# Designs tried in a protein design run: designed miniproteins, single chains. Part 75

Each design is a single chain, and the fold is of that chain. pLDDT is the mean over its residues in the fold that is shown.

## One batch from the design tools (miniprotein)

Design m2598
Fold by ESMFold2-Fast:
Structure m2598 (fold): chain A 78 residues (1-78)
Amino acid sequence: SSYRELGDRYEKLGEEHERRARAAEDVEERIRHLTLAAAYYFEASVYYEKAGDLESAKRAREKMRRLADEVLRLAREQ
């Protein structure tokens, strides 16, 4: 379905921003990319849920929560 394809697209965007975060030299840039990745994983979960793919939606939400926790930890260090 088109919703499944949108979910896959947003999950890939999240993965790209995770890679950019891991390559970031400063904490502010890292937080920015992790925040974008989390937002994309959230959008992926919404589209997977609309597609009826509950397993992919759950995986994307777990990725989002993990990055949200990481952002909070990094922000506390600044």
Scores: mean pLDDT 90

Design m2599
Fold by ESMFold2-Fast:
Structure m2599 (fold): chain A 103 residues (1-103)
Amino acid sequence: MEPPSPAERVRALGEALALMIEGKPDEAVAFLREKGMPQLAETLRELAEAGVDPRSLVKTVANGLEDAGYKEHAEALRKAAEAGDPQGVRDSANRIAEAIEKR
């Protein structure tokens, strides 16, 4: 299987983070492995076992996006994280993936 594209990786990460907010870390890890991202899946498993707050993980991703020049997408992710909104995280990831695909 070919490695996922940057846009596909962003969509998959968004789904995994949304599953983490829903309290489904095992499903998030399995999803990332199925999408061909085993190293990220292992990192997420370790963070879940350490009891890291999923909202803090989403905020960390948002900070990285702001540093990369995606300020509007970072603000949308922070709002979704504060609200505990898994669908908001998915929607934000889809918009970021579309922005990457249009580059």
Scores: mean pLDDT 81

Design m2600
Fold by ESMFold2-Fast:
Parts: sequence; C-alpha cells; structure tokens
Structure m2600 (fold): chain A 132 residues (1-132)
Amino acid sequence: SKALAEKIAQLIDESGHKRIHVVIDSSVPEELKKALIEALKSSKTEVEVYPLTKPLSIEELKLRALLGIPTIILTREYKSEFEKLKNLPPSILVITDNEEVVKKYESIGINAVLIEDLTLEDFKKLVEGRLR
C-alpha cells in the first residue's frame, strides 16, 4: 500500500498539472488512505484532498469538473450517483482495484483505470480548465 501511494503521488507530480483534486472514497482501505495523504504532503503539485470527515458530495464534484479542475477519485465501488458526472469535460479519472467497477464507469462514459494498470498517460489525459 505504501509503494502504491508513492506511485500515485509521483504520477501526480509528473503529470504537469498545476493543481489536482483527490477524492478518497470510504471503500478505500485505511492503510492506503493514510499512506497516500502522507505521500501527497511532499507533492510539488497543488493537491486538494476532499475532506475525509465530510460525506462525498456529487454536486460538489460536478462543480469542480465544470470548472476544469483535474479530479482523481479512488474507490472500490460503483456508485449510481456518479452518473451525474458523465458527459462532463475529461477532467475526472476513477482509480479502482476492481475490474468490474472499471467496466461500469466506462459504460457510462467516465474515465476509469485499474490501479495496477495506472500510468502517467492516464493523468496527462485529464483536462486542466481555466479556474474562475
């Protein structure tokens, strides 16, 4: 889990994005959450982590996507509420350890990648819009 967290943080820094929003779903193992938050503290990229004490708001994620803020969502689950994020600019990437979850998000037009297959190109494809 530490090596995986460090890989994600490194890919974020290498992506060339000025800022990235990171959402860690409650389904993600606590060890991976802690390791990722620690790795992101040393990031050269401006990283905003969605508050772990706050319930996930799909409307808030939709607003950030419309503002063109690159957003990474770590989750093990398919959530039907995420269908509200379809047909937005390609500013959202779902990262999961579940192949069936990848297929479900892709079927509704949301970019998703299996965590073991994660590459720098996945992060480079995220569109950074003009913040207003």
Scores: mean pLDDT 77

Design m2601
Fold by ESMFold2-Fast:
Structure m2601 (fold): chain A 69 residues (1-69)
Amino acid sequence: SHMDKQQKLLKEILDNVEKQLKKLGVSDDDIKSKVKKIEQLFQEAADQKNDQLIQDMQTSSDLMKKALS
């Protein structure tokens, strides 16, 4: 479903952010704080049906994934 696809995308975004921040030596507490903010932003975008913001977050996630490769 569309919701299942959004949840999968959110998980990929959060995983990429956590991996990048860990590589940069960011503390676990700071990673948790940033991850929570990104998750909140994604949920607000989904609730408001802001497809552009969700697309922008997906693009940013794809760029982070490439940087981690």
Scores: mean pLDDT 78

Design m2602
Fold by ESMFold2-Fast:
Structure m2602 (fold): chain A 74 residues (1-74)
Amino acid sequence: MEVEHTPEIKDVAKAFNAIATAIDLGMRGELTEEQLEELIEQVRKYAGLSDKALEDIRRGALEAREVFEKHKAL
């Protein structure tokens, strides 16, 4: 089974934390482009996700920021 040699839990946890941080910053309107790219690189480094998965995460964070900006502008 593919589960026999799991990645280090601490690294997987760091990747999840980076994703959560990006979304939270987006939802608070505090997410900068530089910070988003840094967080995406952390996810790539620790989780080894595909470019498509990283793009989906980036899109989610940017959409959260856009929703915040639109709500603020209303």
Scores: mean pLDDT 74

Design m2603
Fold by ESMFold2-Fast:
Structure m2603 (fold): chain A 81 residues (1-81)
Amino acid sequence: VDGKGVAEAIYKAIYEAITKGLPKAEFKTSSATVVVEAEKEGDKWRIKVTVTYKDGSTETFEATLSKKGIEIIKKAYEEMK
């Protein structure tokens, strides 16, 4: 399984959704399709990530990112470029 590719897709989708104001960001890898939905709640962001694998199985998780969390995501994405 291409764990690095899936991780990069997750961070990239989160970054695109937050920084470009996209209601949804989707990235496909060789192993999975990653979909991120981001909603602004005051000074925080509610993130929902859905990973759909080639066999049709899905994993979903939700997180709330503070301003500090958003900066960490931006830095991680910039380090992956």
Scores: mean pLDDT 73

Design m2604
Fold by ESMFold2-Fast:
Formats: structure tokens, sequence, C-alpha cells
Structure m2604 (fold): chain A 68 residues (1-68)
């Protein structure tokens, strides 16, 4: 989807700046994303939020999830 593509582009940009985050999509059986989960370190999530807001997205809830 368009949202998945934009999030992938933001991930590439964050990676170039030394931050990391991962995107997991939760959607319906038709492949539409109903919820987007962001997983990453504190810096990666901060940059993801900043980039999403700069791109005109509104972030209502952002949770830090650290992978083991």
Amino acid sequence: SESSRRLAELGERARREGARFEVELEGDSDGHAERVHLTGDEEGLRLAREMLEAAGWRVRELRETLRP
C-alpha cells in the first residue's frame, strides 16, 4: 500500500542517519493496513515520529518496543 511504501522510504532515510526501526503491518484479509506497528530503539522511533509528522501524518500513539 501507499502507507507501506512511505514507511519503507522513511526506514531507509533513518537507516542512513544511523537509526533503526522496523515496520509491521496489521490489516484485514484484503491486504489493507488497519494498524501500523513500529518497532525500534528509542532514537529510531523518535526519528520515525519526526519524519511522519514532517510528511503530514498525525501520530496519536507511539510506543517504544525494543527487540531482544
Scores: mean pLDDT 57

Design m2605
Fold by ESMFold2-Fast:
Structure m2605 (fold): chain A 94 residues (1-94)
Amino acid sequence: SAEEVEAFVEELIEKYSGKYLDEVRKRFPDLSEEAQRGLAALITAIEEGNKELALVLRSELYRRGLLTPERLRGIGELINNENLIAAADRIENR
């Protein structure tokens, strides 16, 4: 099931990363392409209000070490989402 979950997440990232990929590359130029694509797909899920997609992507990106509090804050700043910035700050202060 782990391989099936990884394959499913890769399909989701491919489907949802395109809209914000250039913006993520500009904000995080030093990140791997895997990290940039994953973060771009997460932005799409958040902006479209797709809570189920956001949960799946957030969980998998955290497991892969691709989503950090600093990167979550950067996403919040990129899309002007104050709730996301506040969430990142709370995680940093734990």
Scores: mean pLDDT 85

Design m2606
Fold by ESMFold2-Fast:
Structure m2606 (fold): chain A 96 residues (1-96)
Amino acid sequence: SGKEILDLARKALELAERAVRLAQEALKNPDDRKMLLEAEITLGVALIAYGVAKHSLTTVELSEEDRKEVEELLKKAQEAIDEANRLLAEVRKKLA
């Protein structure tokens, strides 16, 4: 249903934003390997939710309003995913 795809897109954004916050904390305390691991796992789950929601836009018929909302949520999720990846790369650089 359209609601399930919207819920997935919202979850992708929520998890991506959480990954950004965890990556920021890992960057402040690079010795906390648990924080880095939690950020990487959270980002991985966000990527799965993002991929499923994005695929659903091509395979499930949505109302124009629901499609627009999913696309906007996925755009924000992609921006957060990109930021989390950038921060995690900086953490790994400090650990090398």
Scores: mean pLDDT 88

Design m2607
Fold by ESMFold2-Fast:
Structure m2607 (fold): chain A 91 residues (1-91)
Amino acid sequence: SSEKEREERVRKLVLQLEVLEGVEDIIRGVAYAVDFQGDLTLKSDDDLSADSKAWVTRLKDKLKPDIDAVKAELKALASDEEIARLRERFT
């Protein structure tokens, strides 16, 4: 049925969003490891080197259209409550 197709599409989009946001977290984690060498005490994104800020921004900018597209499709197909409930399974 069309409803089963919608539910399956929403589930796949939630998984895609979790992967894409997970990649952003990995990018940040690599930048922190490179710049801080394991000393993460009181460090923030603002403390990153200019080089790390530049490549983090570049990589996040490359992911942004895909993240925005997934979020837009999710918003068109499902309620915020349905999306939040599905995402809770990954927390």
Scores: mean pLDDT 84

Design m2608
Fold by ESMFold2-Fast:
Structure m2608 (fold): chain A 87 residues (1-87)
Amino acid sequence: EEWVRVGDYELDLSLFELIRTFMKTNDEELTEEQLLEFMKKLIEKVGGLTVIDPKTGEKRTFTPENLTLEQLIEDLLNRGLLRPREL
């Protein structure tokens, strides 16, 4: 399956293409900070993102104002949309 580099991680190609289309960028890879900024803009567009941790059942709501890089990385890893980069 196709993956795109994001710092020390690899991002799902379908999500990357969505981000690239929305942000109108031609970048072949993103920094972690760029991913955070693009996701904040996407969340703003859709009016917020509510997620449930499948392991704990805890409900969390992300907004552009409260989303941190750490929370974004953890959520995407738990969804299988992000993975550690293979060296």
Scores: mean pLDDT 72

Design m2609
Fold by ESMFold2-Fast:
Order: structure tokens, then sequence, then C-alpha cells
Structure m2609 (fold): chain A 68 residues (1-68)
């Protein structure tokens, strides 16, 4: 759904924005905190499947972008 895509997009945007200026640990922390905050705000509107899929996609992109 739209909400989960927005959560994923915001988390990935943080990775893209900070990957060249912050440590991998700091970038991962910022992205994770943004994901958790947006998830908590919208958890009643999200299915378990949507949450699981977004968590997997964000995790994969973090590994790809931070592992270099």
Amino acid sequence: GKIIEEIKEKALKIVEEYKDTESDEEVGEKATLAFIELYEENKDKLSEEEIEKAKEEVGKKLEELLAK
C-alpha cells in the first residue's frame, strides 16, 4: 500500500543522503529509526505482509549501499 511505500522511500532516502558523509553505522541507525518511527505511527493501517516485505526490502538496500 501507499503508506508502506512511503515508509520504505523515506528510510532509503536517508541512506542515499548520508551514505557519503556519515559512517555506515550512523546511516544504518538513522534509516532504522526513521523506519521504526513511521511504522509506529501507521501500524494500525499496515498488514503483516506489507511490514515484512518493506523490512526485507529496506534491509537489502542497506546491505547493498553500505557494503559497497
Scores: mean pLDDT 73

Design m2610
Fold by ESMFold2-Fast:
Structure m2610 (fold): chain A 83 residues (1-83)
Amino acid sequence: MEEEKRKRLKELLLKAGVSEEEAEATTVEDLLEELDKVHEETAKTSEINKKMYDLLKEFLETFDEEGVLKKLEELREEMLKEK
């Protein structure tokens, strides 16, 4: 299961335009740890950051690529629109 999640993550990162080197160096556990740290550091900074954290954590735990990516893109578009 963990190996399968790691393969899906690597393929997703490559499709998103991340370099092969960076995609191979990234693990699900590393991303979850990084997200937890960022969330703890920025918990009271921004509602957008909280939503982003929740979406990324959901993806890393479920690998519901289609659902999470749709929500992530909607959030990103909202953020870019409010520059």
Scores: mean pLDDT 65

Design m2611
Fold by ESMFold2-Fast:
Structure m2611 (fold): chain A 59 residues (1-59)
Amino acid sequence: PLEVSRESADGIRLAINENSGAVLEELGDLERARKAREYTPEEAYEADKLMEEALLEAS
């Protein structure tokens, strides 16, 4: 069902933002954490890559 997929996607997005922010802060890189929150389309892809790495490490 689409409803479940959309809810899961939203949950993952929130989890990624929370995980990325926490991980980037632990690395002492607050500027990157801010950039990940206010990203442009181009920087969104780079931020997504960092978020994926943070998720992989958390998992």
Scores: mean pLDDT 53

Design m2612
Fold by ESMFold2-Fast:
Structure m2612 (fold): chain A 94 residues (1-94)
Amino acid sequence: MSPAQKHALRDLSSHRAFAEWAIREAEEDPSLSEAQKAEIVAILRELLARLEEAERALQTASPEEAKQLLGDVEAFVAEKLAEVEAILREERAA
């Protein structure tokens, strides 16, 4: 593997660990409704599935493809975190 592939795999592993932690925190949070928990967990599980696909793609990617894949994943992480934050803000506004 190239250094770029190794760096991207480390970043993906960090995002995966964060998503797994966030799922546990959401499931254990007594302040969240069952509907909010289900929606947040669904969003984070979708993120985990994308991270697994990216990790598999990185095994055969060129250094340039690895950089593009990491950029695409980081954009997707930002989108999914914004969706979770929107759900949390709806509770605070009510």
Scores: mean pLDDT 79

Design m2613
Fold by ESMFold2-Fast:
Structure m2613 (fold): chain A 99 residues (1-99)
Amino acid sequence: MTIEEMAERIVEELKYLKENIEAYLNENSSSLDEEDREFLERLKKMSLPEQALELFKELIELSKSTPLDENKKKVIEALLLAAGKISEEVRKEVEELLK
């Protein structure tokens, strides 16, 4: 899978989540812990660029605990490209988070 293909898939998944987050919350309300429910309810209220930025922040934070290998570098490049496909502002914010 190319970096471009991964970036396109990330954008498609973000759009899918934006459209389906309310249904997911309704169907899984009894199985979600409090922290996950609050996070998803916050995402539901956000625009697509805001939702993307919050998800990218979480992924970058989780990535700090793992070694930087070629696969991780490829994922980071795909995240930056996906951010740029959503908006220039999101791309700049993600770039700052990776410093």
Scores: mean pLDDT 77

Design m2614
Fold by ESMFold2-Fast:
Structure m2614 (fold): chain A 58 residues (1-58)
Amino acid sequence: SAEIEALREELVRLMREKGFSDEQIQAAVDLIDELEATESDARTAAFLRALIRGVEAE
């Protein structure tokens, strides 16, 4: 979905700004891809928003 794509891009951007490694960013993207395949869009979006808040708090 467009919302999940936008949230994924925001997460990757924030992780880079906070100094996360390429390996850590890829692991986060892989987890999100698995959630998008197995969970509802609403649950995937909620998880992404929680991850974004966690990264912002660093």
Scores: mean pLDDT 83

Design m2615
Fold by ESMFold2-Fast:
Structure m2615 (fold): chain A 81 residues (1-81)
Amino acid sequence: LSPEMREILEKLLEAIENGDREAAEEAVRRLQEYLLTLSPEERERAMREMSDWALKHSARPEEALALLKRAMHAVLEAEAA
């Protein structure tokens, strides 16, 4: 993972573990902003790397993956507009 992806993902997983909805939303927002700076191919690679890392390191991988997918969905919707 890049340092920025790792920071965002660590914040997201921490928020999930603490039940901190506001921190989780902030991490999702930061992830959306980061993904918007990437090309489509770079986003696919980043999402695969982040999903793999979350599956290996998250205590709640299903919740983490759902939030990662939500961030990507928001990016795709923004590009369609």
Scores: mean pLDDT 82

Design m2616
Fold by ESMFold2-Fast:
Structure m2616 (fold): chain A 74 residues (1-74)
Amino acid sequence: SALAEELRRLIAELRELVAANPDLPEEVRQQVASLIELAETILRVLEDNPDNERVRALARELIAAMRRLLAELR
C-alpha cells in the first residue's frame, strides 16, 4: 500500500540521517530511534490489516510526525 511504502521510505531516510550525523545529541538520537521503532510496529500491523481504517489513520499521523522530524533535523 502507499502508506506502507511511505513508512518504509521515511524509516530509511531517518536511519540515513542519523548515520550521516554522528554529532547528533543523544536525546535526538533516542527520539529518532523511538519513532523508527513505532513506525516499524505500525508498518507490521498495517501489512497484516491493510484495510483497517484505525490503523491507516495511525499510520498517517506517524508519517506526519516523521516528516516534521526530518524537516527539523535537516
Scores: mean pLDDT 86

Design m2617
Fold by ESMFold2-Fast:
Structure m2617 (fold): chain A 102 residues (1-102)
Amino acid sequence: DAEEKEKKEKEMNRRGLILEASGSASLMAALTSLLIGERTGEVDVLRESVRTAETAVRSARENRREAEKLGDKKAAEVLAEYEEEVRRIREELAERERELAA
């Protein structure tokens, strides 16, 4: 069945894009760098790590929108968790910058 085959291929491609977009390796590297920056109190390192993480999340968000159009709600949930983690770390960065400016 051609329609069934096309749906299956689109779903496999979608899953591939989600795995690539989640950038588990790049996101883990960014989170690790953020944790190191937080622990050492080096604002420059933390700021660069946040920028890197935000870039990875932006790419994941674009592919999440594509996955949502194809009906994959679970992938959207996973990506939302990563977006929330980046937001939390951005708040921590803002607090540290405030302390350094005082």
Scores: mean pLDDT 60

Design m2618
Fold by ESMFold2-Fast:
Structure m2618 (fold): chain A 68 residues (1-68)
Amino acid sequence: MARELVKQAEKYLDEGKFEEALNLVREALQIDPSLVPEARKLARKAIEKGYTRFALEIASLITEAVRK
């Protein structure tokens, strides 16, 4: 389920696997754009951990999802 992809992305973020985390978020938002709030929470966690680049990439994915 799409929500499980976002949860797995959070685990990958905690492990520093940014590419894998981004791919899962992209897939989740493509399946279910209503997961934008969950993606925003992930981006906020990334900022709090100092992963600014990852947070910006998540914000880009959210912008694309909202345009639909």
Scores: mean pLDDT 81

Design m2619
Fold by ESMFold2-Fast:
Structure m2619 (fold): chain A 97 residues (1-97)
Amino acid sequence: MQSVSPEELFERFVPELEELAKQGKKAKITFLTVNEETYEALKELAKYAEELGHEVEIIKVSEEEYEEKRKELAEEFRKRREEWQKTGKLYLVLDLN
């Protein structure tokens, strides 16, 4: 189990965010993490995503709260998928630990 480096995080998500922006699509992205290093990397990624026109929320929780928060976000994501089908606004939930 390795913490994701800031560089690996950027390499993983930046191309997807840029492609969505090129298509004129706006995404609402929620990141969930328990790792402090990942949380700091996500803050920098969030700034870049916001410059591309996306909306970003980052949630850092304890390991004990992680499963409950993940289930809560998964239920919210399912509800938002119905709105996405009607409005074209993408909603993503990314679990990074």
Scores: mean pLDDT 70

Design m2620
Fold by ESMFold2-Fast:
Structure m2620 (fold): chain A 59 residues (1-59)
Amino acid sequence: SHAAEAARRAAEAAERHRDDPAASGTAWQMAKEAYEREPSEESREGAERARRYALEAGA
C-alpha cells in the first residue's frame, strides 16, 4: 500500500539522518502519519523503525 511504502521510506530517512535529531524526528512523524492513515503491520513496523532511529538521534 502507499502508506506502507511511505512508512518504509520514512524509516529509511530516519536511519540516514540518525545523527540529526530534527531530520530524523521529522521522518518519524511522517512514518506515524502514514501508519495512522492506513494501519497495517507493514506501516506499523515502518513507524517503529523510524521511532528507533529518531530516538538514537536524540529526537
Scores: mean pLDDT 83

Design m2621
Fold by ESMFold2-Fast:
Structure m2621 (fold): chain A 73 residues (1-73)
Amino acid sequence: MQAFLDELADELAADPELRARWEAFARRLQAPLEELADARDYAKAEQLQEVYRELAATRDYDAFFARLEELLA
C-alpha cells in the first residue's frame, strides 16, 4: 500500500490533469469519508481498502472513482 501511495504521488506530480481530477474528487468525497470514519463501519472500511488495492493493481482511475462513490453512497 505505502509503495503504491508513493507511486501515486509521483504520478499526480507528473500529470496535472490526473492531479486536478484527484483533487476535485477528494474535495467531493471529504464529507462522506469523514462520515464513514465517524460511523466506525468496519465492513465498509475493509471494502475501502479493497478498492485501493484494486487501484494499485489495475491503475484504472475511472473504475476507482466509480467504486468509491458506490461504497460511500
Scores: mean pLDDT 70

Design m2622
Fold by ESMFold2-Fast:
Structure m2622 (fold): chain A 77 residues (1-77)
Amino acid sequence: SMEEERKKIKERALKKYIITLAENAPVWARRRGLPDDVIERIEKLAEEMKRAVENGDLEKAKKIYQEIVKLLREALD
């Protein structure tokens, strides 16, 4: 149905968006001059976030993203 097709398009768009957030987080941290250890932690979390998306676990991806945001917030304080 047209509704099923639209749902699939929205789900693919959401997954692409989450992957983009994961890819951009380490890049943003480097541009902001955060410490190398913080950048490495963000890179590892970003990889875990991508794996969660690939496995269809969007809830896990959201929790990992919240951890990335917490690290970024703490590094800017």
Scores: mean pLDDT 82

Design m2623
Fold by ESMFold2-Fast:
Structure m2623 (fold): chain A 61 residues (1-61)
Amino acid sequence: LEEVERHIQEALEAISKGDVGAALRHLGRAVEALEKITDPEERARAQAKIREVGRKFVEAL
């Protein structure tokens, strides 16, 4: 979960700077980190956070 949150934080920073390429790379890393989460509840929370960031990213385009 901590690794997912770190990548989400970096994606949000990139979005705030208008760096679409960096935002996509960090979101991709967050999804990869999500696959390493074995606990279903932690995975669900991480998925919700990634979904929210994705929505903000689309809104920023």
Scores: mean pLDDT 78

Design m2624
Fold by ESMFold2-Fast:
Structure m2624 (fold): chain A 72 residues (1-72)
Amino acid sequence: VAAAVAGLEEVIALVGKVDPEVAARLRAAYAALVAQFGESRRLIDIVLEAMASIAEMRKDEALLAAIEEVRA
């Protein structure tokens, strides 16, 4: 779980280089989910899915590749 959290933070940091507002929203959403349900692989997967959707809408192939690497 800790390694997956570190990977998620790296992807959020990458998003923040292009759009810090989106990165802040993703971090806040994850924190809210953790507060309700506790930290789990499932919550990390939900956030990674949302990030993948954003990457697809932006046609950001590098971000998609980074997300796939973290999920593996």
Scores: mean pLDDT 68

Design m2625
Fold by ESMFold2-Fast:
Structure m2625 (fold): chain A 82 residues (1-82)
Amino acid sequence: EEEEKEKILKEAVRAIFEMIQIANELGFDSRPIYEFDEEKIQEMIDKAPEDVKARMKELLDIVNEAIEKVGREAIEEYLKKL
């Protein structure tokens, strides 16, 4: 149970950092990703090149699935430890 939670948190954090890297490479403000602002994250995805859109959607799905399983607060606390 603790091991499964840790695995989910690590997958979420990896997805978040990859999204931040992609946003920075595209010249977007990465702040909405840190804030879990789904609407602004979706706007970034919509503005991304077609080859990048699919990857960003995949990463957002990983983050949203993790939020559903462990909660946003758990992910935010884990990010603060890094």
Scores: mean pLDDT 81

Design m2626
Fold by ESMFold2-Fast:
Structure m2626 (fold): chain A 93 residues (1-93)
Amino acid sequence: SLEEIKKLVEEILNLLKSAPGVTQEELDRFQELAEKFLTAVENGDYEAAKKALEEMFKLIDELYERGKISKETYDKIRELLQKVAEKIDELKE
């Protein structure tokens, strides 16, 4: 399940890297949030993981509102982030 979460995060990063309107600074910001999220998951700190995930959703919403990513890319990334959230809830079992 952690490997599946990492794969979903990598897919999101690849979608952002492919978006011509996203700057390196914006990519670095998302990557920092993703690293904080993954570290929290690996440590079993699900409260910190959920906080980082919420910040990742907020950053994606901001990028879309600023016209930095297309509606198609935005919808796909939100779908992937939702799958990540579902996998976190499975790990609480």
Scores: mean pLDDT 85

Design m2627
Fold by ESMFold2-Fast:
Structure m2627 (fold): chain A 83 residues (1-83)
Amino acid sequence: TPQQQRLDDVTRRFGQVLARFNQLRDQMTPQQRRQITQLLNQARNYINTANLYLQQGNFNQANIYIDQAEQLINQVQLQIDRV
């Protein structure tokens, strides 16, 4: 489904920003690490919730959580780019 493709793309992007965060972690302040970690944990929860709704066939809810995860991943990318 188009929703499954979006979820797969978001999951891949999540993995990429997580890997980048881990590479740059030691160059960050404790405050920056806490903020990015919180955003990543929230994005992971939204990805997991979107997957659950897709498995149930609830595409409207899945789209909402995919959109939320994409926004958080974009925020993480912007914060990492400033390091």
Scores: mean pLDDT 90

Design m2628
Fold by ESMFold2-Fast:
Structure m2628 (fold): chain A 110 residues (1-110)
Amino acid sequence: MEEEIENFRKNVLEQAKKFIDEYVKKKNLTVEEIARLLLAIAYHIYLLAKDTFGLSDEEAKQLAIEILRELAKYYGLPDELVERMIAEINALTDDEAVDRAHELLKEIEK
């Protein structure tokens, strides 16, 4: 169980970095656009962790926040912006997670 979650975390972090790097390279994203992309990824991780491992709401949010913090550090996002994103994740319901992830990704695709 712990090994499966750790492997999931590593795999998701690796895939997220590749995905973000392609968007940064192609679209010359601003700090706010990178933050939006990270928040969308965090929402997907929250939902996927609940579905894949049967994690509680709190455990899935914690995993999403941990990955968000690692990505934010890697891309040099300001702490104030990261804390606002974490507050949004903590306030999130399951229904809102799907809708907000979809909206954020569509904004980036423009």
Scores: mean pLDDT 75

Design m2629
Fold by ESMFold2-Fast:
Structure m2629 (fold): chain A 88 residues (1-88)
Amino acid sequence: SSELERIKRTLEGILEGLKLGEETVIQVAIKGLEEIIDVLNELIKRGIDPEKLKKVLEQVKKALEALKNGDIESAIKHIEEAIKELEK
């Protein structure tokens, strides 16, 4: 769906920003991941691919927690796993 393609593009943008290593990107990434969590919860509630989107949501939540703890490297890995789940 166009919504899943938008989520994937947003995650890819966050990933690229974090890999650039600029501290100013972290707050933007946190907000972006929080917005993605809200969208994923809404799609799951509507019954859209709940098994797949629950796995994506788990990875996005882990990435958000890693960023809040200053673990950028772990956040990158979890975002990459979320993107990989969306490609299945």
Scores: mean pLDDT 87

Design m2630
Fold by ESMFold2-Fast:
Structure m2630 (fold): chain A 74 residues (1-74)
Amino acid sequence: MKKRTQEVVKRGVELAGRLGDLARENASSPDADKLFEAADRVGEAASKAQTDPSKVKEAEEAIREGEKVLREVE
């Protein structure tokens, strides 16, 4: 449990950072708001999973949605 939670949190934090970086690089694009929203959702879900292991599945779902947004913009 603890190791899986740490891996999910790390993956979520890294993805949120990447989404945020792309949003800043594309600040003039219509996709910027979508990237910032995805970064916020993924970061929030990872933060919740860090304090509550029952939220790991929700964090994994948020990560999948964030990865989808990343693919759509790239």
Scores: mean pLDDT 80

Design m2631
Fold by ESMFold2-Fast:
Structure m2631 (fold): chain A 99 residues (1-99)
Amino acid sequence: MMLNPLEFLDVVGEVAKENPEYSEAIRYAVFGPSEEEREKLKEKGIEVHSLNDEIFNNKIKNYEEALEVLRKALIAYTEDEELAEKIVKLIEEEIKKKL
């Protein structure tokens, strides 16, 4: 099924509301650091792309690609692959309920 960005972001927002302990990690994965923080990271040779950036650049075509971008961003924020995978699975299960 083709990605609907608004429906995908709605599902991600719902998971964040139901799991407030993950809300900051999810926010970072979706929106990334602030413009000021991105500029500081670029000066250090670090480039950060959020889910929102990848969607706006038309680089994501399906839900599987969107979930992979989200997973990578969550790993970058949490530094915990198990936690990132748990959050991704919560979002995937909500997608399955609505699709």
Scores: mean pLDDT 72

